# Designs tried in a protein design run: designed miniproteins, single chains. Part 86

Each design is a single chain, and the fold is of that chain. pLDDT is the mean over its residues in the fold that is shown.

## One batch from the design tools (miniprotein)

Design m3174
Fold by ESMFold2-Fast:
Structure m3174 (fold): chain A 70 residues (1-70)
Amino acid sequence: SSEVDRLVQELRDSLLEHQQKIQQGDVEGAQKAAKRAEEALRRLVALGALDPEGAEQTIQELHQQVQQAS
């Protein structure tokens, strides 16, 4: 569906931005990107497009990376 395609693109963009912000030491930017990725992941799970357990693990890892960079 077009909604799933849009969310997949948002997820990809957010994950790339998160990695870039972590590398730059931009903790605030990394946190914002992690939240955006979390929103896309949770929406994809709600639509049945993604595994809930895998999504939750990814969300936890993104936030842990932000905490480690702080």
Scores: mean pLDDT 88

Design m3175
Fold by ESMFold2-Fast:
Structure m3175 (fold): chain A 74 residues (1-74)
Amino acid sequence: LPVFMDELILRELGFSKLEIKIYRDVVYKGLSYEEVAKKYGISVNTVKRLYERAKKAVDEARAQAIADRTDLSL
């Protein structure tokens, strides 16, 4: 799926602009965790944690849409 769809899911779930930007930089730009950490002035462990949280949320939203028959148009 396009990164744009993942960004919409994260916005709907109330993720911060910073968390969405980190997800985009890792997935779309292919930046390493070290480069992202340096760019935003945060630790590599923080980048990993924020990315994993965003990825889990996207994965759960996709799974819920299939498993629980969640219709976003409802």
Scores: mean pLDDT 74

Design m3177
Fold by ESMFold2-Fast:
Structure m3177 (fold): chain A 81 residues (1-81)
Amino acid sequence: MVRVTVRVEFARPEDVAPAVEALFAAARAAGATSVEGTRVTERSAVFEATFPSREQAEAFAEAARAAALAAGASRVEVEIE
């Protein structure tokens, strides 16, 4: 199992929820076995997804970065463990 952690920060608090929903959709599309999203502050969230393979995790990491930036994220950090 491979875990991907996505940390996102936004200039606008209203962009956080749509971005987290986009991350859930991207994780499901990549074949995530587990998904968790936690709002850390009014403008930030941490999203974690677990995948059966590194290839799926890497596909999600790329999609997650694109989705977060499209949603207006001012900062995006992606870690694969």
Scores: mean pLDDT 84

Design m3178
Fold by ESMFold2-Fast:
Structure m3178 (fold): chain A 84 residues (1-84)
Amino acid sequence: EAEELAEALLRAAERLEEMIRKAVESIEDPEAKAEVERLGRRAVELLREAARAAREGRLEEAERLAREADRLALEAARVVHEAL
């Protein structure tokens, strides 16, 4: 379970990183582009930290980090929607 959760979180980080890269390439507004990159980068970092915590058996910390990553990813998505 912990190993499977860690693997899922790492896959989520990879997918998010790719989505952020494509979104940044599609945004013309330089301020929105920078904000999406900042929020997305932090969310990816938090997902990788959550994966590490899960692998070490720190499930409560992994859940907290994953929830924070989700919040930042949703903020990035909002910025993308408003910029397009």
Scores: mean pLDDT 86

Design m3179
Fold by ESMFold2-Fast:
Structure m3179 (fold): chain A 58 residues (1-58)
Amino acid sequence: GIEEEAQKIAKELLEKHPEMSLREIVDEVARHLLEKYPDLSYEEARRIAARAILSLKQ
């Protein structure tokens, strides 16, 4: 689902761009989610992205 997609994007960004801050990763994941799920608001996409990144740190 959408949360699984967010986790996949976050993992790829963390591996390819170790120089990016956590906030930059959240913003990039949110942008990718909005491209694939255009019915999402930016606020919703950002919240999903943040939760996905937190899940990866557990």
Scores: mean pLDDT 81

Design m3180
Fold by ESMFold2-Fast:
Structure m3180 (fold): chain A 80 residues (1-80)
Amino acid sequence: SEKAELKKEMKELYERALEIREEAIKNGDEELAKEAEKVIKEIQELQDEIDFNNMPVEEAKEKLEKIKKKLEELEKKLKK
């Protein structure tokens, strides 16, 4: 189902955000770690909206795309 695919993508993005946070902590980049923590919270909030508020699949996809872009920006900061 599309909802199952969205949950899989959210799990993958959640794991990516955790990895960015851990690498930022390892590098002593507290600011980057805090930005990654914000993305982690956004993913958790989106998960709750999908599970409890019946968010439409299309709206969830748009929010996931924004989260993906944020993670890409954080990954660029991490790898500089």
Scores: mean pLDDT 83

Design m3181
Fold by ESMFold2-Fast:
Structure m3181 (fold): chain A 56 residues (1-56)
Amino acid sequence: MLAVAKEDQVGVASPPVLIKKGEELEILEETEDGWVTARYKGRVIKVGADKLEVIE
């Protein structure tokens, strides 16, 4: 499932990953409290679902 970042945000990873508005992410799983596990530039990260627009 593909999504687009609605705003600039920081993905939870080691190291943290800056995601710019309009960049695409692959949603892998939705988690508690509106967080999603997503793949971005080959890395698995956690981001807030409220800051993503699902496109696929």
Scores: mean pLDDT 79

Design m3182
Fold by ESMFold2-Fast:
Structure m3182 (fold): chain A 81 residues (1-81)
Amino acid sequence: AEELFRQGAAYLKQGKYEEAIELFEKALSLDPNNAKTLAGLAIAYAKLGKLEEARKYIEEALSIDPNSSAAHAAKYFLENL
């Protein structure tokens, strides 16, 4: 899970948003309640202009871990688009 998350985050940084989503989805399949991975998915979807999906993933991440720094960062990013 951690390796898949790390690779997804690297693709996100490179602007490869669809590839980042594929890796985050694989990471999530191994750890479904990982707020950090859900926050990564939210940012990737927001970068693709899929704001509805981005918001849903942020809400899901915060419902799992209300104190998730990654989820709060993703929410801040979405609100400042």
Scores: mean pLDDT 83

Design m3183
Fold by ESMFold2-Fast:
Structure m3183 (fold): chain A 88 residues (1-88)
Amino acid sequence: SADKTRQQLLETLEQLEKTAREAGDEATAELARKTREAFEAGDYRKTAQLLTALGIRASSVPDPEVSKKLNELVIQIIRLFDQHVALE
């Protein structure tokens, strides 16, 4: 359902923010927070733009293990966002 997809998207965005912060990547954590705020505000254009920025940043993280984990979360978020938009 749309509600379930929305909840999973928000939870995964919060997980991305937490994971980035725990890894010491405050810039990625801040982007994740801004992405969540844009999504909560219903600004899907800005959400898509911020998700693109998150993908680029996750891929640019020097630690390969951290980069892999952040990229996996960003991919999940993009899939959930695409699903949410398709349901709305």
Scores: mean pLDDT 85

Design m3184
Fold by ESMFold2-Fast:
Structure m3184 (fold): chain A 59 residues (1-59)
Amino acid sequence: ADEYRKKGEEYYKQGDYLKAGKYYSEASVLAAERGDLESAQELGRKSREAFELYAKQKE
């Protein structure tokens, strides 16, 4: 369950924001499915931030 969160953090540290965003997004969905809305909101925010950083790298 926490595997996707850890992979998101690892890719974020590597500067691979596209993969970080994808893993955070999947972690957010899984947290929401189990009723952990606080973690889902946090991970969804991290996913959006990672995708925004990816977009800036492409500009």
Scores: mean pLDDT 82

Design m3185
Fold by ESMFold2-Fast:
Structure m3185 (fold): chain A 61 residues (1-61)
Amino acid sequence: MTDEEKIKEAEEYLKRGNKDEAAKLYQEVVLNSKDEELKKKALEKLIEIGVEELAEGVKRV
């Protein structure tokens, strides 16, 4: 599986609402990719997911 394929698969998980699986795939790209542009894209997506989770948590505390 290429890093681009992992990003696409993560996007499909996000469409299904499975943020945990999407985050795992983005983390793999950030840690293992040799392509700096793909690493940056995956990192930006992880930050977006983290921001959404923090916003949801604030509503429930």
Scores: mean pLDDT 74

Design m3186
Fold by ESMFold2-Fast:
Structure m3186 (fold): chain A 79 residues (1-79)
Amino acid sequence: SDILQGINLMFRGLAYETDGDYKEAARSFKEAGEIFEKAKDYKGAAIAYRFASRAYEKAGDLKLAKEYEERSREAEKLA
């Protein structure tokens, strides 16, 4: 299911974070957020985008961190 695909990507992101690969972690969390959003799981999308924002910040990509923080807030409004 789409929800299970999103959950699997969240776990991949967490694994990348544990390995210190923040750029790949951010990509996994971003893709999870997009899947949750398409599935109309706006709570899941908000959480995933928040994790992507945090991972981008740790990767030094402050522009993407801000972008995904905003996308998280927009998803929260739809939840």
Scores: mean pLDDT 90

Design m3187
Fold by ESMFold2-Fast:
Structure m3187 (fold): chain A 61 residues (1-61)
Amino acid sequence: SSELENMELALEFEIQYALSQGDLETAERLREIKEELRRTGDVEKTLEKVKEVTQEWKAKQ
């Protein structure tokens, strides 16, 4: 679905951003979330996990 494709693209963007900041741990967590999205197709659950990971990470900068 277009929602799934958009979420995969957004996850790839966040992964690249984490890598650009040298945060390999956050990048790996986001990759795990992307793999789960591909497996389950659960966009809503994926969005919640991404918000939790990225918000917590950005707050520590």
Scores: mean pLDDT 79

Design m3188
Fold by ESMFold2-Fast:
Structure m3188 (fold): chain A 70 residues (1-70)
Amino acid sequence: MLSPEEVLEKKKKEALEKIEEAVKLPSQELIDIVVEEAKEIIETGKKLNVPEEKLEKVLDELGKYVEKLL
């Protein structure tokens, strides 16, 4: 069984992989994928009742990665 932190870290890695594949798509499709992945991370965090600080950290890391691609 994965801890809530491990589940969020796994979701972050999955999101980064999808975004990396999507960087070759038109900008609007890339943005749509980023938004969808962020929603999945937030929903997963709420479902697992993870501390807000840990959820914010995962979202911040995702945002910094996206900034480098855009």
Scores: mean pLDDT 77

Design m3189
Fold by ESMFold2-Fast:
Structure m3189 (fold): chain A 84 residues (1-84)
Amino acid sequence: MKLSATYDEAAGTLTITTPEGVKIVLRRDGKMTPEEVAEKVREALKNKKDIEIKVDPSSDEAWRDAVGAAFEVIREYYEELKKK
């Protein structure tokens, strides 16, 4: 699976572009937990629509967990598509 990811530390944004050109933007200016981020990423991939997700910036650990959840959902989605 080929992904493009760009992190802007000053803006607190991570932009993930999928192989199909769907853009998933994670921002450190919201209240979403890693679990909520995973759910929103699943919806975006299923609908093939760009999405902006506002992650809880309360800790760097919470941000890392949210980013990890997003990448894991993307990985699982493309693995399932490969089998179908």
Scores: mean pLDDT 76

Design m3190
Fold by ESMFold2-Fast:
Structure m3190 (fold): chain A 93 residues (1-93)
Amino acid sequence: SRLSRLTTGVMLVLAEAGEAGATAAEIAERLGVPVSTVSRILRLLEDMGLVERVPGPRTRYRLTPNGRRELEREVAYLEEHDPELLEELRRLA
């Protein structure tokens, strides 16, 4: 896999949330992981240009067009090489 399991899970939650985006706390609750872990991943993805902050009074994140393309590539890879993992991650998102 080009991305870690948890990073892919974060991006799948954001894809489901769409343009409204999601907070680190909302993503953490869906994935069953600490909010600190999700916040670290979101900062890394933001630095890579794969996620962006949604304008507003609360810190929410959404996929950029580059982030959506990268997720589509990872999903295609997992469908061919690890479809069971993809189904597990989709159930969490």
Scores: mean pLDDT 85

Design m3191
Fold by ESMFold2-Fast:
Structure m3191 (fold): chain A 78 residues (1-78)
Amino acid sequence: SMSEQLSTLVDQAYAGTATKQQLIDMFRLVVELLKKAGYSDDQIKTAVQNLGDTFIRQGVDPKDVQEAVDRVLKEIEE
């Protein structure tokens, strides 16, 4: 399920072992879940940015996190 995939990706990110592609996939799942829940694009963008900041604070590579966030934010605007 999406929840199981998200849980696995979050665990990988908290372990500081997440690849950039895994971060992108996780942020895409977050966007899909929030869109289905009826959140606005601005609220979704804020949530993705806040989640990215959390992963950086927990030791994930800042460059990989920023590139993943930027990619997913661009997809929201398309």
Scores: mean pLDDT 80

Design m3192
Fold by ESMFold2-Fast:
Structure m3192 (fold): chain A 63 residues (1-63)
Amino acid sequence: LEGAIVEALRDVPEVPGVILGLKKGERVLVLRSYSDGMVVARSLATGEVGLVGESDLRVVGWA
């Protein structure tokens, strides 16, 4: 998943300093993937970085 451009499948509520808040359809760049199904992603809309569950995301392209 690293380098993937992924789209949020659902709204993800923000947990400040931990979970990146996303709206359904929002796109992010995956910076790192972990074996537990979590990724570090950067919002393409806001530039904010945080953790997101891989199951909440769909690959739509590559950077």
Scores: mean pLDDT 79

Design m3193
Fold by ESMFold2-Fast:
Structure m3193 (fold): chain A 57 residues (1-57)
Amino acid sequence: ANDAKTEEARAALEAGRAAARAGDLEGAVQHYLLSITLDPSSSEARANGTRVGALLR
């Protein structure tokens, strides 16, 4: 989508991926939750939910 919320959600998703790769799992979770909050209706929202669940194990 060409919506500002979608772009912010994507930026949060990328930040979450970067944090996870750096070993900052708490930061990754926060970024993924922000992404879901900004765009809860996208297919990425469901994917982020799955990743958050995996990181909290």
Scores: mean pLDDT 73

Design m3194
Fold by ESMFold2-Fast:
Structure m3194 (fold): chain A 100 residues (1-100)
Amino acid sequence: SPPTVNQILSFTRGSLQDIVSISPDMTQDQLVDRTRSFSITVSDMVDNFIANSDNQQDIRIVGDVLSSLTVITVLAVRDPDQARDHARRFIVDIDRRIRG
């Protein structure tokens, strides 16, 4: 079965929490590798969701998740501290959505 919006949000949250919790000892290369791996998995989940959903609001939500993760992945290469700050903020936004 395709993943639900809440499953995509929960997986993304867990992935972001992993990169945040390993700091400050995480190297830039480790941050880049982790964000890249998570981006691939989330992209696959989002593609599977979009292929099986006609709900435009939910499609926008999962698209926004992928866009935010792409920003974090780009920032991990250019500014690792900004990538971590963006990840922390994104966790808060996901928590708000999952909890209502």
Scores: mean pLDDT 81

Design m3195
Fold by ESMFold2-Fast:
Structure m3195 (fold): chain A 79 residues (1-79)
Amino acid sequence: DDLARRAADLTYQAALAAGVSEETARKIAALTYERLSRLPADTPLETVTRQVYRAASLYVSDETARAIAEAVGQALAAE
């Protein structure tokens, strides 16, 4: 599947795990998908995690945004 879709799905799950509401988690995931969908499939993991962090930071605290980005980065690195 598209990297953007995978990262968005992981972002949604990580946000829910961090205690973020379903509505806000969907907004963060949607923004992550929009931003990453314009990047190539071989986009570096560091760039992907930074975009997840930036998307989350618009809706949640810095600590929660970092936790979401770290969780997504770990899940993607395991592939």
Scores: mean pLDDT 84

Design m3196
Fold by ESMFold2-Fast:
Structure m3196 (fold): chain A 69 residues (1-69)
Amino acid sequence: AEELLKQAENNLEKAKELLEQGQLVAARVGIHEAREMIEKAKELGADEEKIKELEKRLQELESQLNAME
């Protein structure tokens, strides 16, 4: 479960960089993958505080992507 959260965090960091570079399609893919990892971590009972933190980052990136599209 924790390993999925680490992978999600890495994917969100990469997606943020891609978004800053204007690579919207690649950023969308990274955001989608991070979302799937967070959902699986929730089902497996990962740390609730870390899940909330990553969900907040995910929502922020999704909002930025939507504003650019």
Scores: mean pLDDT 80

Design m3197
Fold by ESMFold2-Fast:
Parts: structure tokens; C-alpha cells; sequence
Structure m3197 (fold): chain A 66 residues (1-66)
């Protein structure tokens, strides 16, 4: 595995973690503002990782949560 592949995997893992936190704040805490901020951060991480599908999904969730 190259350094580029490792970096991509780490960014994707961080994006998934932020998306999961966003889901938690939206569904359990009922905090749409915090959820939206977490989803926006997830989208940025997914975009940097090159996963445009997950980035678009996270952006949609951010818009819906706000």
C-alpha cells in the first residue's frame, strides 16, 4: 500500500467517523445544527479522499439537518 493509498483510507475513515457523529447528533441529540457541521466536515474529508459519492451524500445530509 502506497502513502497515497494510506492517506486516502485515513481520510475516508475520518469522514465516516464524522458522518456517524452527525447521525448521532441528528437522531439521538436532536441537534440539527451540530449534525450539519459534522456532515459538512465529513463531506470535505470524503472529497479529499476522492470519494465523491460519499461527499455528495454527506452534503445532502448537512442541508437536510440544518
Amino acid sequence: MSEEELEREVLEALGRMYAALGDYFLNEKKDGKEAAELYEEAARLFEEAGNLELAEEARRKAEEAA
Scores: mean pLDDT 84

Design m3198
Fold by ESMFold2-Fast:
Formats: sequence, C-alpha cells, structure tokens
Structure m3198 (fold): chain A 55 residues (1-55)
Amino acid sequence: MEVLLAALEAVLKGTEALLEMLKKNPSAKPSVVEETERGVEELRKYIEELKKELA
C-alpha cells in the first residue's frame, strides 16, 4: 500500500513539472494547460484521500 502511495506522489511531482513547462510554452493551447492543471488537482485530492484511508 505504501509503495502505491509513493508512486502516486512521484507521478504528481512529474505532472506538476510538466504543467510548469506547458505554462512557459507559448505554443501550448490554453485548454490543454487547464486540463492538465485540473488533472493535477484531482490526483492531489486522490492522494490525500488515500492517506486518510491508510491512517
């Protein structure tokens, strides 16, 4: 269970880095940036819920 949580946190960090790159790319479509930002927030909430379930 802890291994899965650690893996999800690593994915979240990688996705946050990708989102920052997309925000700095003038060729990136605003809709893609917004969808990626939403995905990051959803993943963050999912990880938080898992931490509460495992506690």
Scores: mean pLDDT 79

Design m3199
Fold by ESMFold2-Fast:
Structure m3199 (fold): chain A 63 residues (1-63)
Amino acid sequence: MKEKIENLKKELETLQAELDALERQAVRHMHETGQVDPALLARIRELQARIEELQKEIDKLES
């Protein structure tokens, strides 16, 4: 059980790092071009949903 929680937390950390990178990329794109990249926004939204799902799973296992 503890190992499963630790593995999920590592996955969550990885996804959060990916989200941070995509958000920075989107901000740079907007700053450089003056336009929003819809593909980056879609990826950010998908990643946010996956992070939310993992957080709920971790919360269930820790309860």
Scores: mean pLDDT 81

Design m3200
Fold by ESMFold2-Fast:
Structure m3200 (fold): chain A 85 residues (1-85)
Amino acid sequence: ASAALEAVQKAIALAERAARAAADPAQSEEGRRLVQGVLTLLESPALQDSIERNLAQMDPKTGEAQRQALRDAAAEALALAAARE
């Protein structure tokens, strides 16, 4: 896989892990730290610019699928973080 695809897949995996941690009260302190860290990164213009540049190097089908997966994972993490309050 290209470095661009690997970077996007790592971001998706991190968002998915944050979503799982946010849903689990037994991991409350570690879960909160992980979710907060991921949300801060997802709000970072530098990270978003890096992801967009990486996606632009992929073919349109692969790039759009990866964009959608990242958006879905980020939305899930945000929804679960909000719900735990």
Scores: mean pLDDT 67

Design m3202
Fold by ESMFold2-Fast:
Structure m3202 (fold): chain A 60 residues (1-60)
Amino acid sequence: SIEEIKEEILKEAEKMIAEGVDPHEILEKVLEKAEEHKLSTEEVNEILEEVGELVEKYLE
């Protein structure tokens, strides 16, 4: 389901953030996964917002 795909993408991004991967690389991977699964613009924006918030918190 789309929900499962979104959760998978977010979990993968969270792992990369925790490992200290460059934020640009994390966002690139998120966009790549979203494109693979043909997510809507709305779904992609929702994921990007959540990833951005996580990145900001971990970079403090």
Scores: mean pLDDT 78

Design m3203
Fold by ESMFold2-Fast:
Structure m3203 (fold): chain A 66 residues (1-66)
Amino acid sequence: MKPLSEEEFEREVWLALALIGLAIAKRYPGPGTDEAIELFQKAIEAAEAGDLETAREYLHKGLSLL
């Protein structure tokens, strides 16, 4: 198996957290969940693009709405 660098590991962690947040928001809809879903999707896109700082910010904003 290929060992992950710290940066690659952070990207995978942010992606996993954003996907988990997205799944929770879809399962437990309420006030703010639609905005949280959009923020988690933006976090996923930023992480896939390698922009880990932007991914982290969107993830934190999405989690604050849950």
Scores: mean pLDDT 77

Design m3204
Fold by ESMFold2-Fast:
Structure m3204 (fold): chain A 71 residues (1-71)
Amino acid sequence: MSEEELAALRAIAEMGQAFHDAYETGNLDAAKAALRATADRLVKEFESQGLHEAAERVRATADAMLADLDG
């Protein structure tokens, strides 16, 4: 895998962990908020580092996960 692919996979794992922790200690709305906040932070961080592919993968994954939770 490329360095950007590996970075994106680590970020996706971090998003999943944030969702899980918020859901276990709160509710689905809190979990969705934690996922979005974590994704937004990671996207901004990757974009600032020029890792645009990693940023896009994180954004797309977060959007897909949130869409699945709404459907």
Scores: mean pLDDT 82

Design m3205
Fold by ESMFold2-Fast:
Structure m3205 (fold): chain A 60 residues (1-60)
Amino acid sequence: MKPTKENIRKLLAEILTLKEGMSKEEALEKAKDMSKDELLEEIGKLLGVSPEDVYKYLSS
């Protein structure tokens, strides 16, 4: 997966749906106005990993 802002936003939405029980639409709306750095940090917090590790995962 390419580490674009849109792909990172979609990944956050998927994690929010799976871990927090949010609807896909609600999760996407919450991620809509976040910066790339904010998206990576939030995903890192939810997964218990660094934002740099999230970026490496997406770059693979």
Scores: mean pLDDT 76

Design m3206
Fold by ESMFold2-Fast:
Structure m3206 (fold): chain A 87 residues (1-87)
Amino acid sequence: MTRQQWMDRIRHSVSNIQSSQTDDQTVHGTRGLVGLVRQMSRTMSPDQQQRVQQMVDVLRRQVQTSSTQQRQQLTSQFADQVMQVMS
């Protein structure tokens, strides 16, 4: 899979989370995004994988205490940070 294809899948996942209106939908969407990012990170260097793993750990802690709207913002920010590491 190309870098562009991974970025498109991440953007699609974020769009789905942004369209979600319930806590359950945003929690499931966030888990899906994390899974996608972890799969993508296997194509990265060890240093990039470590940076992405730290970002995942931060997101997981933040999501535990977050509202639906906060999860939408946090997942968007997380995706942007991950895509910057890919660059």
Scores: mean pLDDT 83

Design m3207
Fold by ESMFold2-Fast:
Structure m3207 (fold): chain A 60 residues (1-60)
Amino acid sequence: SDEQREEARRYLEKGREAFEKGDYEKAREYAKQALALAPDDEEIRKEALRLISEANEKLE
């Protein structure tokens, strides 16, 4: 739904902010939540997977 996509975008925004602050675990969790809310939205899915990948790189 549009409401779920809007919520997913808010989680992606929070995830990116967490990433910029060095909180990579929170960034990853926010991105996973966004993916769960809008798995059918190509843009949200792409951004969420990218953020998860970037956060994982920092956590290694």
Scores: mean pLDDT 86

Design m3208
Fold by ESMFold2-Fast:
Structure m3208 (fold): chain A 58 residues (1-58)
Amino acid sequence: SMGEEIVREAYEKVKASLSPTASEKVKKRLIRQMSIHEGLLNGVDREEAEKIIEELLK
């Protein structure tokens, strides 16, 4: 769906922008916070955005 595409693109953007020296815990926290926020700004439902991000972080 368009919402899934938006959230996946946000995930890849955030992931690429993260410091390579950051811990996995910090990276996952920032990915969750920033990618979900980007999804919300583009009209994606919060629960759908969270579901997509958790699937991508598996």
Scores: mean pLDDT 84

Design m3209
Fold by ESMFold2-Fast:
Structure m3209 (fold): chain A 57 residues (1-57)
Amino acid sequence: MPAEVLEALNRGRDALAAGDFAAAAEHYRRAAEAARAAGDEGMAALLEAQAARAAAL
């Protein structure tokens, strides 16, 4: 997994723990873009779904 995806995932988890769902959604979306750039469409789709869930909270 690229470093950019891991960094964005960690920031997303920190935001969720802090109750900042908007920030979590932004971080998961950036992680999805990094995964897509790396050619991992499955991971990108999963991360987009997580971003959508965070945005709905």
Scores: mean pLDDT 80

Design m3210
Fold by ESMFold2-Fast:
Structure m3210 (fold): chain A 55 residues (1-55)
Amino acid sequence: MEEKKKKIEELKKKMEEAAKEYGKNLKNKEKAEEARNKFLETLAEYGEEILEIEK
């Protein structure tokens, strides 16, 4: 239970970091797209962890 909460906090930090990288790399299309994809992948993992905690 604590492990799941810690995982969720880690995923939140990863999303924030990916968003920050996206902002830093707006002029570099390849890096911006990579950061965006990483954000979306982390968001999907976050949603899955939330659903598992609720059940």
Scores: mean pLDDT 77

Design m3211
Fold by ESMFold2-Fast:
Structure m3211 (fold): chain A 86 residues (1-86)
Amino acid sequence: MSAYEYFMKGLKAAREEKYEEAIEYYTKALELDPDSEEAVKALTNRGRAYEKLEKYEEAIEAYEEALKLDPNNEVAKENLEKVKEK
């Protein structure tokens, strides 16, 4: 299974509110392709899934990793600011 296929499975799991399952799929996508543009999307979506589970420290870490790959990512910046208030 490709990184993209795992990423898509993560999106489906998140839509079904299966956030732990979504995190597992995003993590597998990142293991296969850690430095791609899709990796930034996987990290930001993994952060959002952690927020839904109220795992704010893990969400912060995911958004910070996304910003290391793409320092100008506005989604990661905005979500990081919001989660730090929790």
Scores: mean pLDDT 85

Design m3212
Fold by ESMFold2-Fast:
Structure m3212 (fold): chain A 65 residues (1-65)
Amino acid sequence: SVKEEAEEILAEAEREVEELLAEAEALARRSSPEEGERIRARAREEAERIRARAEALAEKGLAAE
């Protein structure tokens, strides 16, 4: 169903976000303090974009019903 597809999209996005943030944190810890802050900031911005895109796709699917 479209609802199940929407749930799958959101679940995949959350997994991508978790992986992205974990990788960014590992990289930041090996970088300079300034570079580490930049890495974390970029990862947070990308995570927000991933979530926003997934939410929009899920909403479109639900609206089509």
Scores: mean pLDDT 82

